# Ledger of designs, part 46: designed miniproteins, single chains

Each design is a single chain, and the fold is of that chain. pLDDT is the mean over its residues in the fold that is shown.

## One batch from the design tools (miniprotein)

Design m1580
Fold by ESMFold2-Fast:
Structure m1580 (fold): chain A 85 residues (1-85)
Amino acid sequence: KLKEVINKIDEFIKKARETLDEETAQKVREIASLLYSAVIALLQGDKERAEKYIDEALSLVDKYNLPDEVREEIKKIAEEIRKLL
């Protein structure tokens, strides 16, 4: 289940590199890194740190004004991580 979330993050980064412009892809990588950090924190039993990383990732989605499709994909991944809390 946790491995499935990691796989989704990896596929999301890969798709972003293939389909988005360089600037947007870099922003997606930054957000994906935070989501990955949330998964690692969860693996280590640190639910508070995992929540902080998720909140930071979602805050960056709003700051970067990302395309709707990208925003929804990030939110779906964040929700899957939250279900594991």
Scores: mean pLDDT 81

Design m1581
Fold by ESMFold2-Fast:
Structure m1581 (fold): chain A 63 residues (1-63)
Amino acid sequence: PVRVGRITADQLFQAMKTAHDVEGASLEEVKTMAKTALAAGQITEEEAEEALKKFQEWLKKEK
């Protein structure tokens, strides 16, 4: 039950994780995803930063 065009930090984090696991997206591409969502007004700057931080922590743990 999420609004079309609006996402949460957790939803962005899940999308980042999927892009990395399925499409082999680099950290730079993941940062671009966060920037695109922010520019589209889908997420706040604070939420985008939180999602990116969670992704970096997850990526560090998986390495």
Scores: mean pLDDT 77

Design m1582
Fold by ESMFold2-Fast:
Structure m1582 (fold): chain A 57 residues (1-57)
Amino acid sequence: MSFEEMVSAGSETLAAQGHSSATPEQIAEAAKEKLGLTEEQKEELKKKLEDMVATSR
């Protein structure tokens, strides 16, 4: 599964819950729950999202 698919799944879940903005941790947790990711996959997703957020100021 691609990084983009994981981000999309997490973001859609958070948007459905009414979040106007989401942290990398929230997106990674939502993606894990929706897609059944392992803890290792969740941590890698969170780390990549944190890097992207830091660079997309």
Scores: mean pLDDT 75

Design m1583
Fold by ESMFold2-Fast:
Structure m1583 (fold): chain A 54 residues (1-54)
Amino acid sequence: DYEKIASLLKDPKASQNVIDNGKAAEERFGKSKGASVVTGEVLRYIGDQIDKEL
């Protein structure tokens, strides 16, 4: 569920962008690719949040 994964992001704009990217990838390459894209985008956002601590 892309919405649940994206909800880990506290920024609703970032969350919506991740959902949109996941849906676009799913439309072109199937659900497995959509899930991969959503997971990658969430991990990237979390990495950016960690960088604020560094």
Scores: mean pLDDT 73

Design m1584
Fold by ESMFold2-Fast:
Structure m1584 (fold): chain A 64 residues (1-64)
Amino acid sequence: AATVYGTGADAAEANRLLSRFGFEDDGVVDERARAAILGFQAANGLPVDGVPDAATVAALRTLL
């Protein structure tokens, strides 16, 4: 079973943004979405915790 890494508005927004790049838009961050978030955080100098916080979501929005 997949582990869920984050729920709520920021997690839903991050998953929605990632769905444009081929991830499932189910409103939760699963293992696949978390791996993408970790890589994105590392590339952008954000805290690498795999949690879709407000800073991570804001950075994701700058790519769209």
Scores: mean pLDDT 66

Design m1585
Fold by ESMFold2-Fast:
Structure m1585 (fold): chain A 81 residues (1-81)
Amino acid sequence: TERKLASLLSALGILVAGFYFSPSEEEKEALRRQAAELLREMAKLAPPEKQQPLLELAEQVLKAKTTEELKELHLQALKLI
């Protein structure tokens, strides 16, 4: 479970990097949706006390406008795992 969580967290980091290099708002929207889905998958694997914080991060990712915001949310997910 911890190894799967680490893998999903790594994938989330790759999506954040992809967002930084994305030339279009359409690509950024797709990456936000993928990042939110990864956080929801992480929530399913996390202990009960960490599930709600991860789901809240998924909602925040959908509303994130900048790479800096996504990077901060990624760091918050890392602290929860």
Scores: mean pLDDT 83

Design m1586
Fold by ESMFold2-Fast:
Structure m1586 (fold): chain A 97 residues (1-97)
Amino acid sequence: SFESLKKNLEEANEELKKAIESGDEEKIKKAILKIEILLGVLRLKLGVEKLSEVPEELKPILEEIKKELERVVEESEDEEVRELARRVLAEIDALLS
């Protein structure tokens, strides 16, 4: 359900925030990859439900994740992690368009 997906995105965003605070680039990378998987689940569900737009209830958490990814792009010392964050950020922008 979209309710379960929202909860999973909220939990993944909290993991990302904690990883960023820790400065552990490997934890940040894993948190972003988890978010990317959840975005894949969102895209699949939108296709199955034949929805042209992301449900309104998911937009706030996607915007919050976007802000955390922008922080990773600015603050991370690891270029691979920054590039991963830019990629996932672009995926969220596409979903919110």
Scores: mean pLDDT 88

Design m1587
Fold by ESMFold2-Fast:
Structure m1587 (fold): chain A 58 residues (1-58)
Amino acid sequence: MEELQEYKKRLEEEIRRREAELERQMAALDTQEERVRLGREWEEWMRRVEQEFKELLP
């Protein structure tokens, strides 16, 4: 198997799963401030993911 392609598929699945969870969590929150914080945390996680993926490239 191509490890890079397998990694991309797993990553896409994780992103979708986290998006669904994020949507659920945001709906349960009472304040906009908490939603903004949650959104920022997800954005930070995405940036970290991008950097990790970049390090896997030859």
Scores: mean pLDDT 74

Design m1588
Fold by ESMFold2-Fast:
Structure m1588 (fold): chain A 96 residues (1-96)
Amino acid sequence: SAAERAAKLARAEELARRAEELAKEAVEELDMKKAEEAARLVGEAADLLAEVEGTLEILENGESHVLGPGEAGELAERRVLEYLKKVIEKKKEEKE
């Protein structure tokens, strides 16, 4: 239904907002647990978007990936976590 679609989109938006806040805190505090939680929320949001649209297109380094629910969330979570881990590790090296 239109109401179910709207509810999933609203949930995806809320998860993305929370993920952005946690990612910022993770980088500022050098907290890998917050980075892992932010990545999980991005994955959940990506799966909700893929459920609404049937597929989600994820663009990275000029490559297009068209993914269904489950696949979209797994890829999004993995890539966000990898990125945040790299940023946190670099900031730790700069402080030592």
Scores: mean pLDDT 82

Design m1589
Fold by ESMFold2-Fast:
Structure m1589 (fold): chain A 79 residues (1-79)
Amino acid sequence: MSIEELVEELRRALAARHAAIMTVLLGELLKELQKNPNEVKDLESTIELLREVRRLLEEAGNERGARLAEESIKILESL
């Protein structure tokens, strides 16, 4: 799955508040960002999405998901 497909699926999972699905997608997204961070087309929009996802996962007590979102944010903020 491409970074753009993962971002799209993550937006849907966030809208549906599916914490478990968000966590799975974040794991895949982090792997892709570690390989190809420059393939993110909408950098600011993607960072805003990841911050919202991190906040929801923190509120849900999903520490692993929140950590994965934070690591992805750090990669994108370093571009």
Scores: mean pLDDT 86

Design m1590
Fold by ESMFold2-Fast:
Structure m1590 (fold): chain A 78 residues (1-78)
Amino acid sequence: RIELSDAELAAARAQAAALAKKLEDFLAANPDLSEEEKALVEKIIDLLKQIAAATDPDKLIELMKQADALMTELSDLL
């Protein structure tokens, strides 16, 4: 029933944790960001932290889709 291997799940969680940290550092380094840009980055960080903590593969996939959509939105603001 589960499509993702343990290695794929571990990799996705590790990447999400690393990216969340990079975005936290980005927020700290860029005080000139608008309130809208800050709010969007904060939402992405929250989703990435949820992915990093996810034990259910189905939930992980849904959270990754949500994070990808928001990161696409953020790229239009960068």
Scores: mean pLDDT 77

Design m1591
Fold by ESMFold2-Fast:
Structure m1591 (fold): chain A 69 residues (1-69)
Amino acid sequence: SMSLRREAEELRRLAEQAREAADRLRAELEKKKAQGSLSDDEVAELERKIRELEDLAERLERRAEELER
């Protein structure tokens, strides 16, 4: 179905956006680590947010794949 293919394409776009957001947070984390401005707890919090975005992207990609078969 073309409708299901469009839904799959939209889910893949959302997954890409989530991965891009994770990449931006990784860049911010690395920059702030270089500045010495983060505690271990703050590093852990940012790493958790990055993981959540990566997990979201994986789930969205998996759903898109299921719709395409």
Scores: mean pLDDT 85

Design m1592
Fold by ESMFold2-Fast:
Structure m1592 (fold): chain A 72 residues (1-72)
Amino acid sequence: SDKERDERLERRARELEEESRRLLEEEGKTAEDGSYQPVSPRHLEGSIKLGMADLIRGVLRTVERREKEREE
């Protein structure tokens, strides 16, 4: 059902946000040790995952808006 799909997308967005947070925290620890790379694999992966989560949340907001429009 649409509700089950939306619930799965919300869960996936939360998982991606948590994975991004973990990866960016690992990047922070690397920076604290004085090691720096202009584009680290962890930072890139964390940024991509955060972007994917934002995209999923954008889709969910669009679905909610359309459902409200159908109710009116």
Scores: mean pLDDT 72

Design m1593
Fold by ESMFold2-Fast:
Structure m1593 (fold): chain A 77 residues (1-77)
Amino acid sequence: SRAEELAKQLQERIDELNDDPSVKIEVSAKGNTLLIKISGEPTIEVSVDEIEALGLGGTMVRMIASSAAIPSIKHKP
């Protein structure tokens, strides 16, 4: 599915950008939604439509690459 394809692409980009082995970031797909799990943080849910509108590599990778601060950036503080 498109969600599974996007989840795989997002996971690969995260793995390239996340150089901190203490921070675990996992991406999975459920229907038309991506589930992003960050160690010690609540799961982020994003629809395929939102990712396509905002740019797959841009917004989501930037949010996840900032994982150490995600709780304060979740709503763009």
Scores: mean pLDDT 63

Design m1594
Fold by ESMFold2-Fast:
Structure m1594 (fold): chain A 70 residues (1-70)
Amino acid sequence: SENEKIIEEMKKRVDELAERLAGVDPRLAESLRAFYEYLVKQVKEGKISVEEAKKQVDEDIAFAERLLAS
């Protein structure tokens, strides 16, 4: 389904960033994975749209990437 594709794409991006963070800031890596899991649960429970979850994941990734750049 389209929702499954978006969730899978989000997971890949989260996993890639979390792997980059694992040796530098493992707490931030864990937080990023936990927030992704929380948002996926909200989508599965019908509380938010998959598009809304993607937007929030994109924002969390951008924040983490900014911290890595500083």
Scores: mean pLDDT 85

Design m1595
Fold by ESMFold2-Fast:
Structure m1595 (fold): chain A 115 residues (1-115)
Amino acid sequence: TTVNTVSVRVTVVTENGEVYSGAEDTATMAEGQDGTTTSSVSVENAEAAKLTVVVDALVQGEPLRVTVTVTVKSAGKTTTFTAEAELTSGAVRVVVEVEAAGGKVTVTATVTASS
């Protein structure tokens, strides 16, 4: 049985150069199964300034279609970004810039892979 693996990690860089990293999470999938993995990070007391969100996804195994969804929650508002790729094995990096409304900002990166 062939096993595929998809891993994700989200990192947020503030305008002041502070770096906040979420935990890396990994999903293991049997051939013909879909997998989802999620990395999340919160920035406390975010300035009303630009945040750079970096999502690193790594795929190992057979060719997979990968969907990366980045969700940013700040001051009761949710903003979502989506990117798609087909990967045999390798890494994809998604970079988005968002404006923070101040206070707590939560960034969640979800990667869904299909065999």
Scores: mean pLDDT 74

Design m1596
Fold by ESMFold2-Fast:
Structure m1596 (fold): chain A 92 residues (1-92)
Amino acid sequence: SIEEIRSLPEEKQVEEILNRLALGAVTGDIELVKESLDLFLSLSKEYQEKYREKVIEILENGIHVLRFLGLDDVAEKLEELLEEYEKKLESL
């Protein structure tokens, strides 16, 4: 699936990455979130800047959903991934 995403035009890569990120975030699939963030960070700086706030929004929404479901341990892992993503943004 990563190979298929990388073969798409960059705009469609963003759409697929954001959809996967959202799915991983609300389901607590931490590995899917990590994979999707790594794919996002491989995009051009232009697309990373354009969709930065959307990525943060998706992760924050996922944290709220997981906490609502009582999955606090998974929500904490997602919060750690959000913090790591924000640190990587400072190095761009």
Scores: mean pLDDT 84

Design m1597
Fold by ESMFold2-Fast:
Structure m1597 (fold): chain A 100 residues (1-100)
Amino acid sequence: KPSLAEQLEAMTALLLETLEEARASTDPRERHLLISSARGLVDLLTREIEENSSNEELIKLAREFAERFHAALDAEDFDTAEALLREFSRKALELIRKEE
């Protein structure tokens, strides 16, 4: 099983790619599917953190990120979603690697 840090880095890269595809899409159906994919990836990442970490700060950070990220996606505000993701990834990796 990959480490939590490796999972976070891989999921962050995939989420950034998904957000760029959603931003570039001119098809509302394609954009909706990409948004749904991004939501699913964030929910999966949050569950992985909750199940594999005892760090309450990290769990709180992941939950707060998920709520704000979902709100940004509901507004189709991909710039805010990307900024939230980049900030979360940086802070989460610092917390994960501090425990390693």
Scores: mean pLDDT 84

Design m1598
Fold by ESMFold2-Fast:
Structure m1598 (fold): chain A 89 residues (1-89)
Amino acid sequence: MKLTLTITRRDGELVIEETVEGKTALMELVDGLYVSPLTGLKLNAALKVVDSGEFAEEDIEKINKVLSEIPPLRDGESVVVELEVTKKK
């Protein structure tokens, strides 16, 4: 399945939108973690996967690699990342 993350720096904070299977939701910042209400994906403040949610654990390394390649964003800058992911068996 296709995972799209739109990451924007706004007022010194990251705002992350997740799109999966045509559904889009803003990831919620809860206790310093970005939490997906769609998939249960959780990212820490460094954009590392803490919980893969619905996605297979083998996809954690792919997500982490793609997110680690994002350059430092200035306020008002956005990046869109897209990758293929697999649901947990």
Scores: mean pLDDT 83

Design m1599
Fold by ESMFold2-Fast:
Structure m1599 (fold): chain A 62 residues (1-62)
Amino acid sequence: APAAPVERPALSREELAAALERAIRDMLARNPNLTPLEQQTLDNMLDRLSRLTGKSRAEILA
């Protein structure tokens, strides 16, 4: 078995989903008028969270 480097902690699916949800909320709270690049980043985070949780984008933003 390969030795796992301890330089970065591995997150569970639940922990990653919670972190993404917080990041999305923080982004929207700090800047309601997103640039195109920021909007693309938000869309990517929403897609990833949706795939991890099975929730729609509308449910994530509720």
Scores: mean pLDDT 72

Design m1600
Fold by ESMFold2-Fast:
Order: C-alpha cells, then sequence, then structure tokens
Structure m1600 (fold): chain A 67 residues (1-67)
C-alpha cells in the first residue's frame, strides 16, 4: 500500500462528497492505491477523473500523494 490510512480516508471522503456511494468510493480508493503501488499514477488520475471533474481529480490525487 502506498497511501496511508489517513490519506485513503481523506480520498474516500472526497469521493463521497462528489456523490459516490460508500461502496464505490472504497473500491476507487483501493484501485487508486493499487495503481500508485504499480507506478501507474496516470491511470490513477484517469480513474479519478471519471468520477469527479478533471481539476478536482488532480487536486484530490495531489493532496493524497503529497500529504
Amino acid sequence: MVLSEAQREALRRALLAEGLSEEEAERIVKTVDELLAQGKGREAAELLARHVSVERAEAILVRAILA
């Protein structure tokens, strides 16, 4: 796992704020963490952009990684 517990929780809350279900938010957080662990930051950003605006996806990903 690349993201800390706090970072994963922050990302989950951000996705819930965008109107996703709890189950979908958890699935996305897990997939993003797995992609980041594989060095696939672009794919992680693209996955987030599918569920939130591109600008917000960038802000969420940067916050999760740089926290």
Scores: mean pLDDT 74

Design m1601
Fold by ESMFold2-Fast:
Structure m1601 (fold): chain A 93 residues (1-93)
Amino acid sequence: MKEQEKALEELERQLKRAKELGDEVLAKLLEEAIEAVKRLMNAKTEEEREKAKLELELLAGLLGIRAGVAKLAGDEEVAEIAEEAVRALDLAL
């Protein structure tokens, strides 16, 4: 599979996990990440690609912050979901 297709599959798995945990903030970030990867895949111009990449970088930063907060709170499963999502976004870029 292409790297972006793999990233989508991983993000969708992590979204399911976040929803099962009831973490609405994490689920929302993952939904936005999935849509940003889809925008990158469907980008027809360099400007569209640059905008999608910047959005993915921002979302990776926000997910990294969420993982850090979860680790501090002792919520290891939320931290793992967020860290796996960051790895998927790095794969998509």
Scores: mean pLDDT 85

Design m1602
Fold by ESMFold2-Fast:
Structure m1602 (fold): chain A 59 residues (1-59)
Amino acid sequence: MSVVTLREIQSALESSSLTDEQRTELQRAIDAGDYDRALSISVDIRVQEGIEDIKRAVG
């Protein structure tokens, strides 16, 4: 349990690649106190941002 985990979750919530479905899942994990699940979803959102950056490079 660390402040780093909460910071990562907040960064994911502010992500431009966050879909309504991902926001709902992330919020549900937070409401349940499942920070491990919330962190996993946050990492997935960051990976998705990387994929979107590559897609933008090709048009």
Scores: mean pLDDT 74

Design m1603
Fold by ESMFold2-Fast:
Structure m1603 (fold): chain A 108 residues (1-108)
Amino acid sequence: SEEEALRKRIIDNLKKAALEFLDEIYQEVVAWAKEQGNEELLKKIEEVFKKARDEINKATSPDEIIETLKKFIEEMKKLGVPESYIKKAELFLDILEAFKLMVDYLLS
């Protein structure tokens, strides 16, 4: 249906935005991790980013993208990633949640 095609386009655009955000924050967080001189920390950060990218690529709904980013943020907090990068990720998540509410309204 036309509604299904529109929903798919919205999901594809949200996936693209989320992946582009992960790529931007990845460069900064990896640079920080390398400065810590802890190879295990760097490896864990790489694994967290890879898992988030893989899950976003497989997502079929906005809720799955939001849930993936929530888990990503919690894992980054556990690894001791600086609050400045965590806040960037939380702000991006807030934007996605607000966008989902708008989409739900427009397609109601």
Scores: mean pLDDT 88

Design m1604
Fold by ESMFold2-Fast:
Structure m1604 (fold): chain A 91 residues (1-91)
Amino acid sequence: DAEAKAQEILAQAKKLIAEEEEPLLAYLRSLVSEEDAERLVELAKRIAELRAQALAAEVLGDTEKAAALAEEARRLEAEARELYERAVAEA
């Protein structure tokens, strides 16, 4: 049912975030400072969490919550992009 699918989405996202954290951090450390790499990883984790929560809310029929979560994810994506571009230019 929709509730079971929403729970599966959140569980899969949590697993993928945990699996991708260290590889992403290692990759970013090759491009930017350690402080910027750590900040970018935390932003990437939060964006992934918000996207998963938005998808789960959509599956449950909570369109307003899904839209709000997706909008927050977009704001953080813009912040992450700006930080990445600045950090790479300064490296």
Scores: mean pLDDT 87

Design m1605
Fold by ESMFold2-Fast:
Structure m1605 (fold): chain A 94 residues (1-94)
Amino acid sequence: SAADQLLEEMLAFFEEEMEKLEEGEISVEEVKKRLNEKLQELLAQNADNPEIAALVEHFHNVALTEVQAVEEGEVSVEEAKKRVREYVERLKAE
């Protein structure tokens, strides 16, 4: 579905940004900024679709929670990526 494709796009973006964080290429603040920029882009592209807007906003909140957990040393980058992937797979199964 279009929603499943969008979830995979958001997941791929998140995973790429987290890999850059792990490699020391970007800071946690830069990851948060780039995730917010991607959120605003997707919301603008889907302004007439409140269901997709809600999906994008919910994904963003889950992603930010995992970025915060990595910043606080609660989880590794690999675990954060796994948790967001599992979240996407659960939504796609619905």
Scores: mean pLDDT 87

Design m1606
Fold by ESMFold2-Fast:
Order: structure tokens, then C-alpha cells, then sequence
Structure m1606 (fold): chain A 71 residues (1-71)
């Protein structure tokens, strides 16, 4: 497997952690958000759009699986 992206940070009241890996069959993205649910949902939507673009550029033709956890 290949690590494509690893990002951790704090945005407003929300803490985020994003890890994206490329495997032989797919691109897998795990998004963890902790904090205000409304802010976390908006950030998750924005992150998903960025990850779709990343997968299209870095691993064209592979399916993207996005897992979101809001705490």
C-alpha cells in the first residue's frame, strides 16, 4: 500500500484526522472529526471533495472508499 495523504489539524471547534492510502484494488480514505456536529459535517463534505480530486489525479480509474467518523 502507498500513503497518499496524512493530515491532522484543528479547524474552528473541530479536530480532524485524514489518512488516504492507495492499494492494488482501491483508494481508501479515513476521516475522523471531533467537535461540533454541524461544523464537522460541513468539513467532512469539503474534505470529501478534495479527496475525490486527489484520487482522480493520483490513482485514476480506481474506486474511492471514504469512511467518515464523527465523534
Amino acid sequence: KKLLLKEEGEYGSVKIKVEVYESEDKVEANIELEGDKEEAEKLAEEIKKKLELLAEVKAPGKPLEINVTIK
Scores: mean pLDDT 81

Design m1607
Fold by ESMFold2-Fast:
Structure m1607 (fold): chain A 65 residues (1-65)
Amino acid sequence: SEERKKKLESYQKADKIAQEAIKNGDFEGGLRKLDELYKNGVLDKKSYENAKIALEIARRRRAAA
């Protein structure tokens, strides 16, 4: 259904932003971009929250190393 496609697109977009931020070490930039897209209604809440958690986990792992 179209609704499932939109949810999948939202998830993929949020995930790519998180992965790019992790790769570049720009966790603050990644979070700001996710916040902006969520406020603009481009990302759904679940996709936004999942991407934010991924950034937090990656940041903590880098700080521990």
Scores: mean pLDDT 83

Design m1608
Fold by ESMFold2-Fast:
Parts: sequence; C-alpha cells; structure tokens
Structure m1608 (fold): chain A 83 residues (1-83)
Amino acid sequence: SLRARLEELRKRVEEIERRARAQLPDLSPEQALRLLTHLIMAQAEVFTAERMLESGSDPAVIQRVIDNGEAVIDYIEENLLPK
C-alpha cells in the first residue's frame, strides 16, 4: 500500500539522517551543503506525500512523490555517503 511505502521511505530518511550526522564533521563545506540539500529534498517529499494521503489526493500523484523521494535517498546512498 502507499502508506506502507511511505512508512518505509520515512524510515530510510531517518537512517540516512543518522548516517549524515556521523559524516558531517569529515566533510568539506561544499560536500556538507550538497548532502544537506538532498536530505531536505527527501524530507520534503515525505512531508508532501503524508499531506496528500491525509487529503485523499490522487494515488498516482502520491506514488510519483514517493518514487521521487526514494530516488533522492538512493542518490544520497550511492553518491554522498560511504557504503
């Protein structure tokens, strides 16, 4: 369900936030800004999807928002954080 996908995305965002905090002291200001900017984007997608679910918005639009949030988190894991 969309609720289950959103809850899993939210958990992934929280995990990435924890990993980001651990890495921040070792990053340059430019690297830190890039990481934080993408984290804010992922958080915004979660917030938007939650609001859309509560308001009964089109499921296809909600799915697209969740897909976008997942893509941002995948990008952070692949490019901005050590594996």
Scores: mean pLDDT 88

Design m1609
Fold by ESMFold2-Fast:
Structure m1609 (fold): chain A 60 residues (1-60)
Amino acid sequence: SAKNQEEALKKALEGIKKRYLELLKRQKVPQSVIDEFEKKAKEAIDSGDAKKLMEIIANI
């Protein structure tokens, strides 16, 4: 069902966010940049927008 597909997508996007967040922390990126990334990524994930999440990642 569409609802199950939406939940699966959001879980996958959360995994991508977590892995990228770990990378940013390892690279010693400023906390303000990390906070902005987490905020934007959460908005993209909450909307189920994989393209938006990838654009956010590409622009860091």
Scores: mean pLDDT 82

Design m1610
Fold by ESMFold2-Fast:
Structure m1610 (fold): chain A 94 residues (1-94)
Amino acid sequence: SAAQEEIERLLEEARRLAEEHRASEEVRRVIETTEKYVRENRDDPLFQALVLAIGLHEAAEMLRESDPELARRFAELARRAVGIAARLQRERLA
C-alpha cells in the first residue's frame, strides 16, 4: 500500500541519518528494534506508523542534549510518522 511504502521510506531515512551522523549504539538499537516491530506487523499499517513514530521520537529525545541537530531531524521523521497514523486512523473510522 502507499502507506506501507511511506513507512518503509521513513525507516530507510532514519537508518541513513543514524549512519551518516554516527549515532550512538543506544540510538541505533532503538532504530533496529523499531524496524523489527514495524516489519513484524505488516498486516496493521496503523500500528506500524504508531510504532515508527514512538521509536523515532525516543531517538530524538535521547539525542536532544548530545546532538540537537540530529534530534531535530528524528523529531521531524516522528512527526511525519504521526501524520501517516492520523491519516490511517481517519480512513479506518470512516
Scores: mean pLDDT 86

Design m1611
Fold by ESMFold2-Fast:
Structure m1611 (fold): chain A 70 residues (1-70)
Amino acid sequence: MSQEELIEKGIELLKQKQFAAARVVFQEVLKLYNDKESIIKALEEIIKESKDEEVKREAKRMIEEIRSLK
């Protein structure tokens, strides 16, 4: 599975409010590709496009979690 396909899978889980599963997928992307920026960009797009306040809030939390990783 490509990096793009894994990120899209995480996005779909987020839209379904499967937040724990989405986090696991994004962690796998980080382990395999070590690319924080691609995940952050995808999460920022969700924040812009989603009408669901809970999804937006969890996406913002995920961005902060990813940014805190060294």
Scores: mean pLDDT 84

Design m1612
Fold by ESMFold2-Fast:
Structure m1612 (fold): chain A 67 residues (1-67)
Amino acid sequence: SLQQIDQYARLTTDLVPGTQSFMDNMVQLARDSDDQTRQQLGDDMQSVANTSQTISQQRNNVDQSQS
């Protein structure tokens, strides 16, 4: 969700002094390790997405069945 992305960005800013330099370094590192880094991040994001989808479907089923 947008809120989670915003919170993640805020956490990164709070934890790392010189956020712009950090972000530039992360972009370069991501490009250099594109396939491997993307796959690892993709797996983590997929896990979060699967959990979110399950919760959304459960909420929808409850709302519909309680009608």
Scores: mean pLDDT 61

Design m1613
Fold by ESMFold2-Fast:
Structure m1613 (fold): chain A 100 residues (1-100)
Amino acid sequence: MTEELEAVLRLPASSPLESIEAAVRTLLETIAQEAKRRGAKRVEVHLEVEVPAELAEPIRARLEALARELQARHPWMTITITVRETDSPEIVFRFRVRLT
């Protein structure tokens, strides 16, 4: 059976890049642990990021590196990242998770 979960994380655009990465890492690790508890054989995470233009490339680079690290550690997990530029003073992370 396929299960779908959603989560949203909002952070001020003034947040340090290390803090942003740490928050996303914590949520992705939580998703990985929850998938294991549910007995899922595979998990697919689609992460949409809305971010000010000045932060788009630094955030994309950090999140792509994080996705590679986590996928190496959890071969049953796939993470896809989409980054969209906005003029909002906050960064919005939308996680869409499919468990199989």
Scores: mean pLDDT 85

Design m1614
Fold by ESMFold2-Fast:
Parts: structure tokens; C-alpha cells; sequence
Structure m1614 (fold): chain A 92 residues (1-92)
């Protein structure tokens, strides 16, 4: 179910933001109000945490290759939506 996956993703992202000392109040607000546009940002946060864990767990060269593949897949999946979300965030 897409609805259950979205809820789980938002909960994981919120946990990551609350555990991050440098988290901005705006980032927390985005995760607390999951809109279709904000889902790209929420997925990016969860993916970022996953990639950080890979970089800390695996040998540097292997970790960097996996991270590059995951980033490429994410950007290809959300290239247009991610760009629109960032542009909308910069307006006003």
C-alpha cells in the first residue's frame, strides 16, 4: 500500500531529523506535513541516512560505488519533481 509506505517513510524521516543536531525547524515542518511534493524531500532524507550508514559500514571504495548508484536511481526517479520542489521552496 502506497499510503502505508508514505507513512512509514515520513516517520523514519522525522526520527532522522529529530536525532540530527543541525536539523532546521523548516525540515521538521516539511516531514510533519507530507504532501506529494514533500515526499521527494522525505525520501531524500531517508536515503541520505541509509547512504551514511553504508559509508560508515563498508570499505570506502565499495561504499562510494553503492552511494553513486543509489543517488543516480533517486535522481532519475525524481529529477523533475525534486527540481520543482526545490524551486517552489525558493519562491517566497
Amino acid sequence: SMEEERKKLAEEALKILKETPSSSPKSIEVVENPTPENLVQIEALVLGAEMKKILETLPKKEAEEIVKKKEKEFLEKYEKKAKEAYEKKLKE
Scores: mean pLDDT 65

Design m1615
Fold by ESMFold2-Fast:
Structure m1615 (fold): chain A 75 residues (1-75)
Amino acid sequence: PKLVTKVTVEVEAEQDGKKATYTITRTYPDASLTEEQAREEAEGALKYNAELAKKLGLPEVKFTVKKVTVEKVAV
């Protein structure tokens, strides 16, 4: 069986002093993806989205990655 990496990321979003937590789940075909790499990719994507929102004149949102869970799943 082929292994894939399932990544679950818990994210905290802060805007105008208000905080909200939500969970993002993604599956990657790379079975060698580490928790550290998954965290870096999640942080990079959130930083990109925050900068894009800022360029569009939307309120500034600060994103923090709180928890990353990495699972190797057989397909």
Scores: mean pLDDT 77

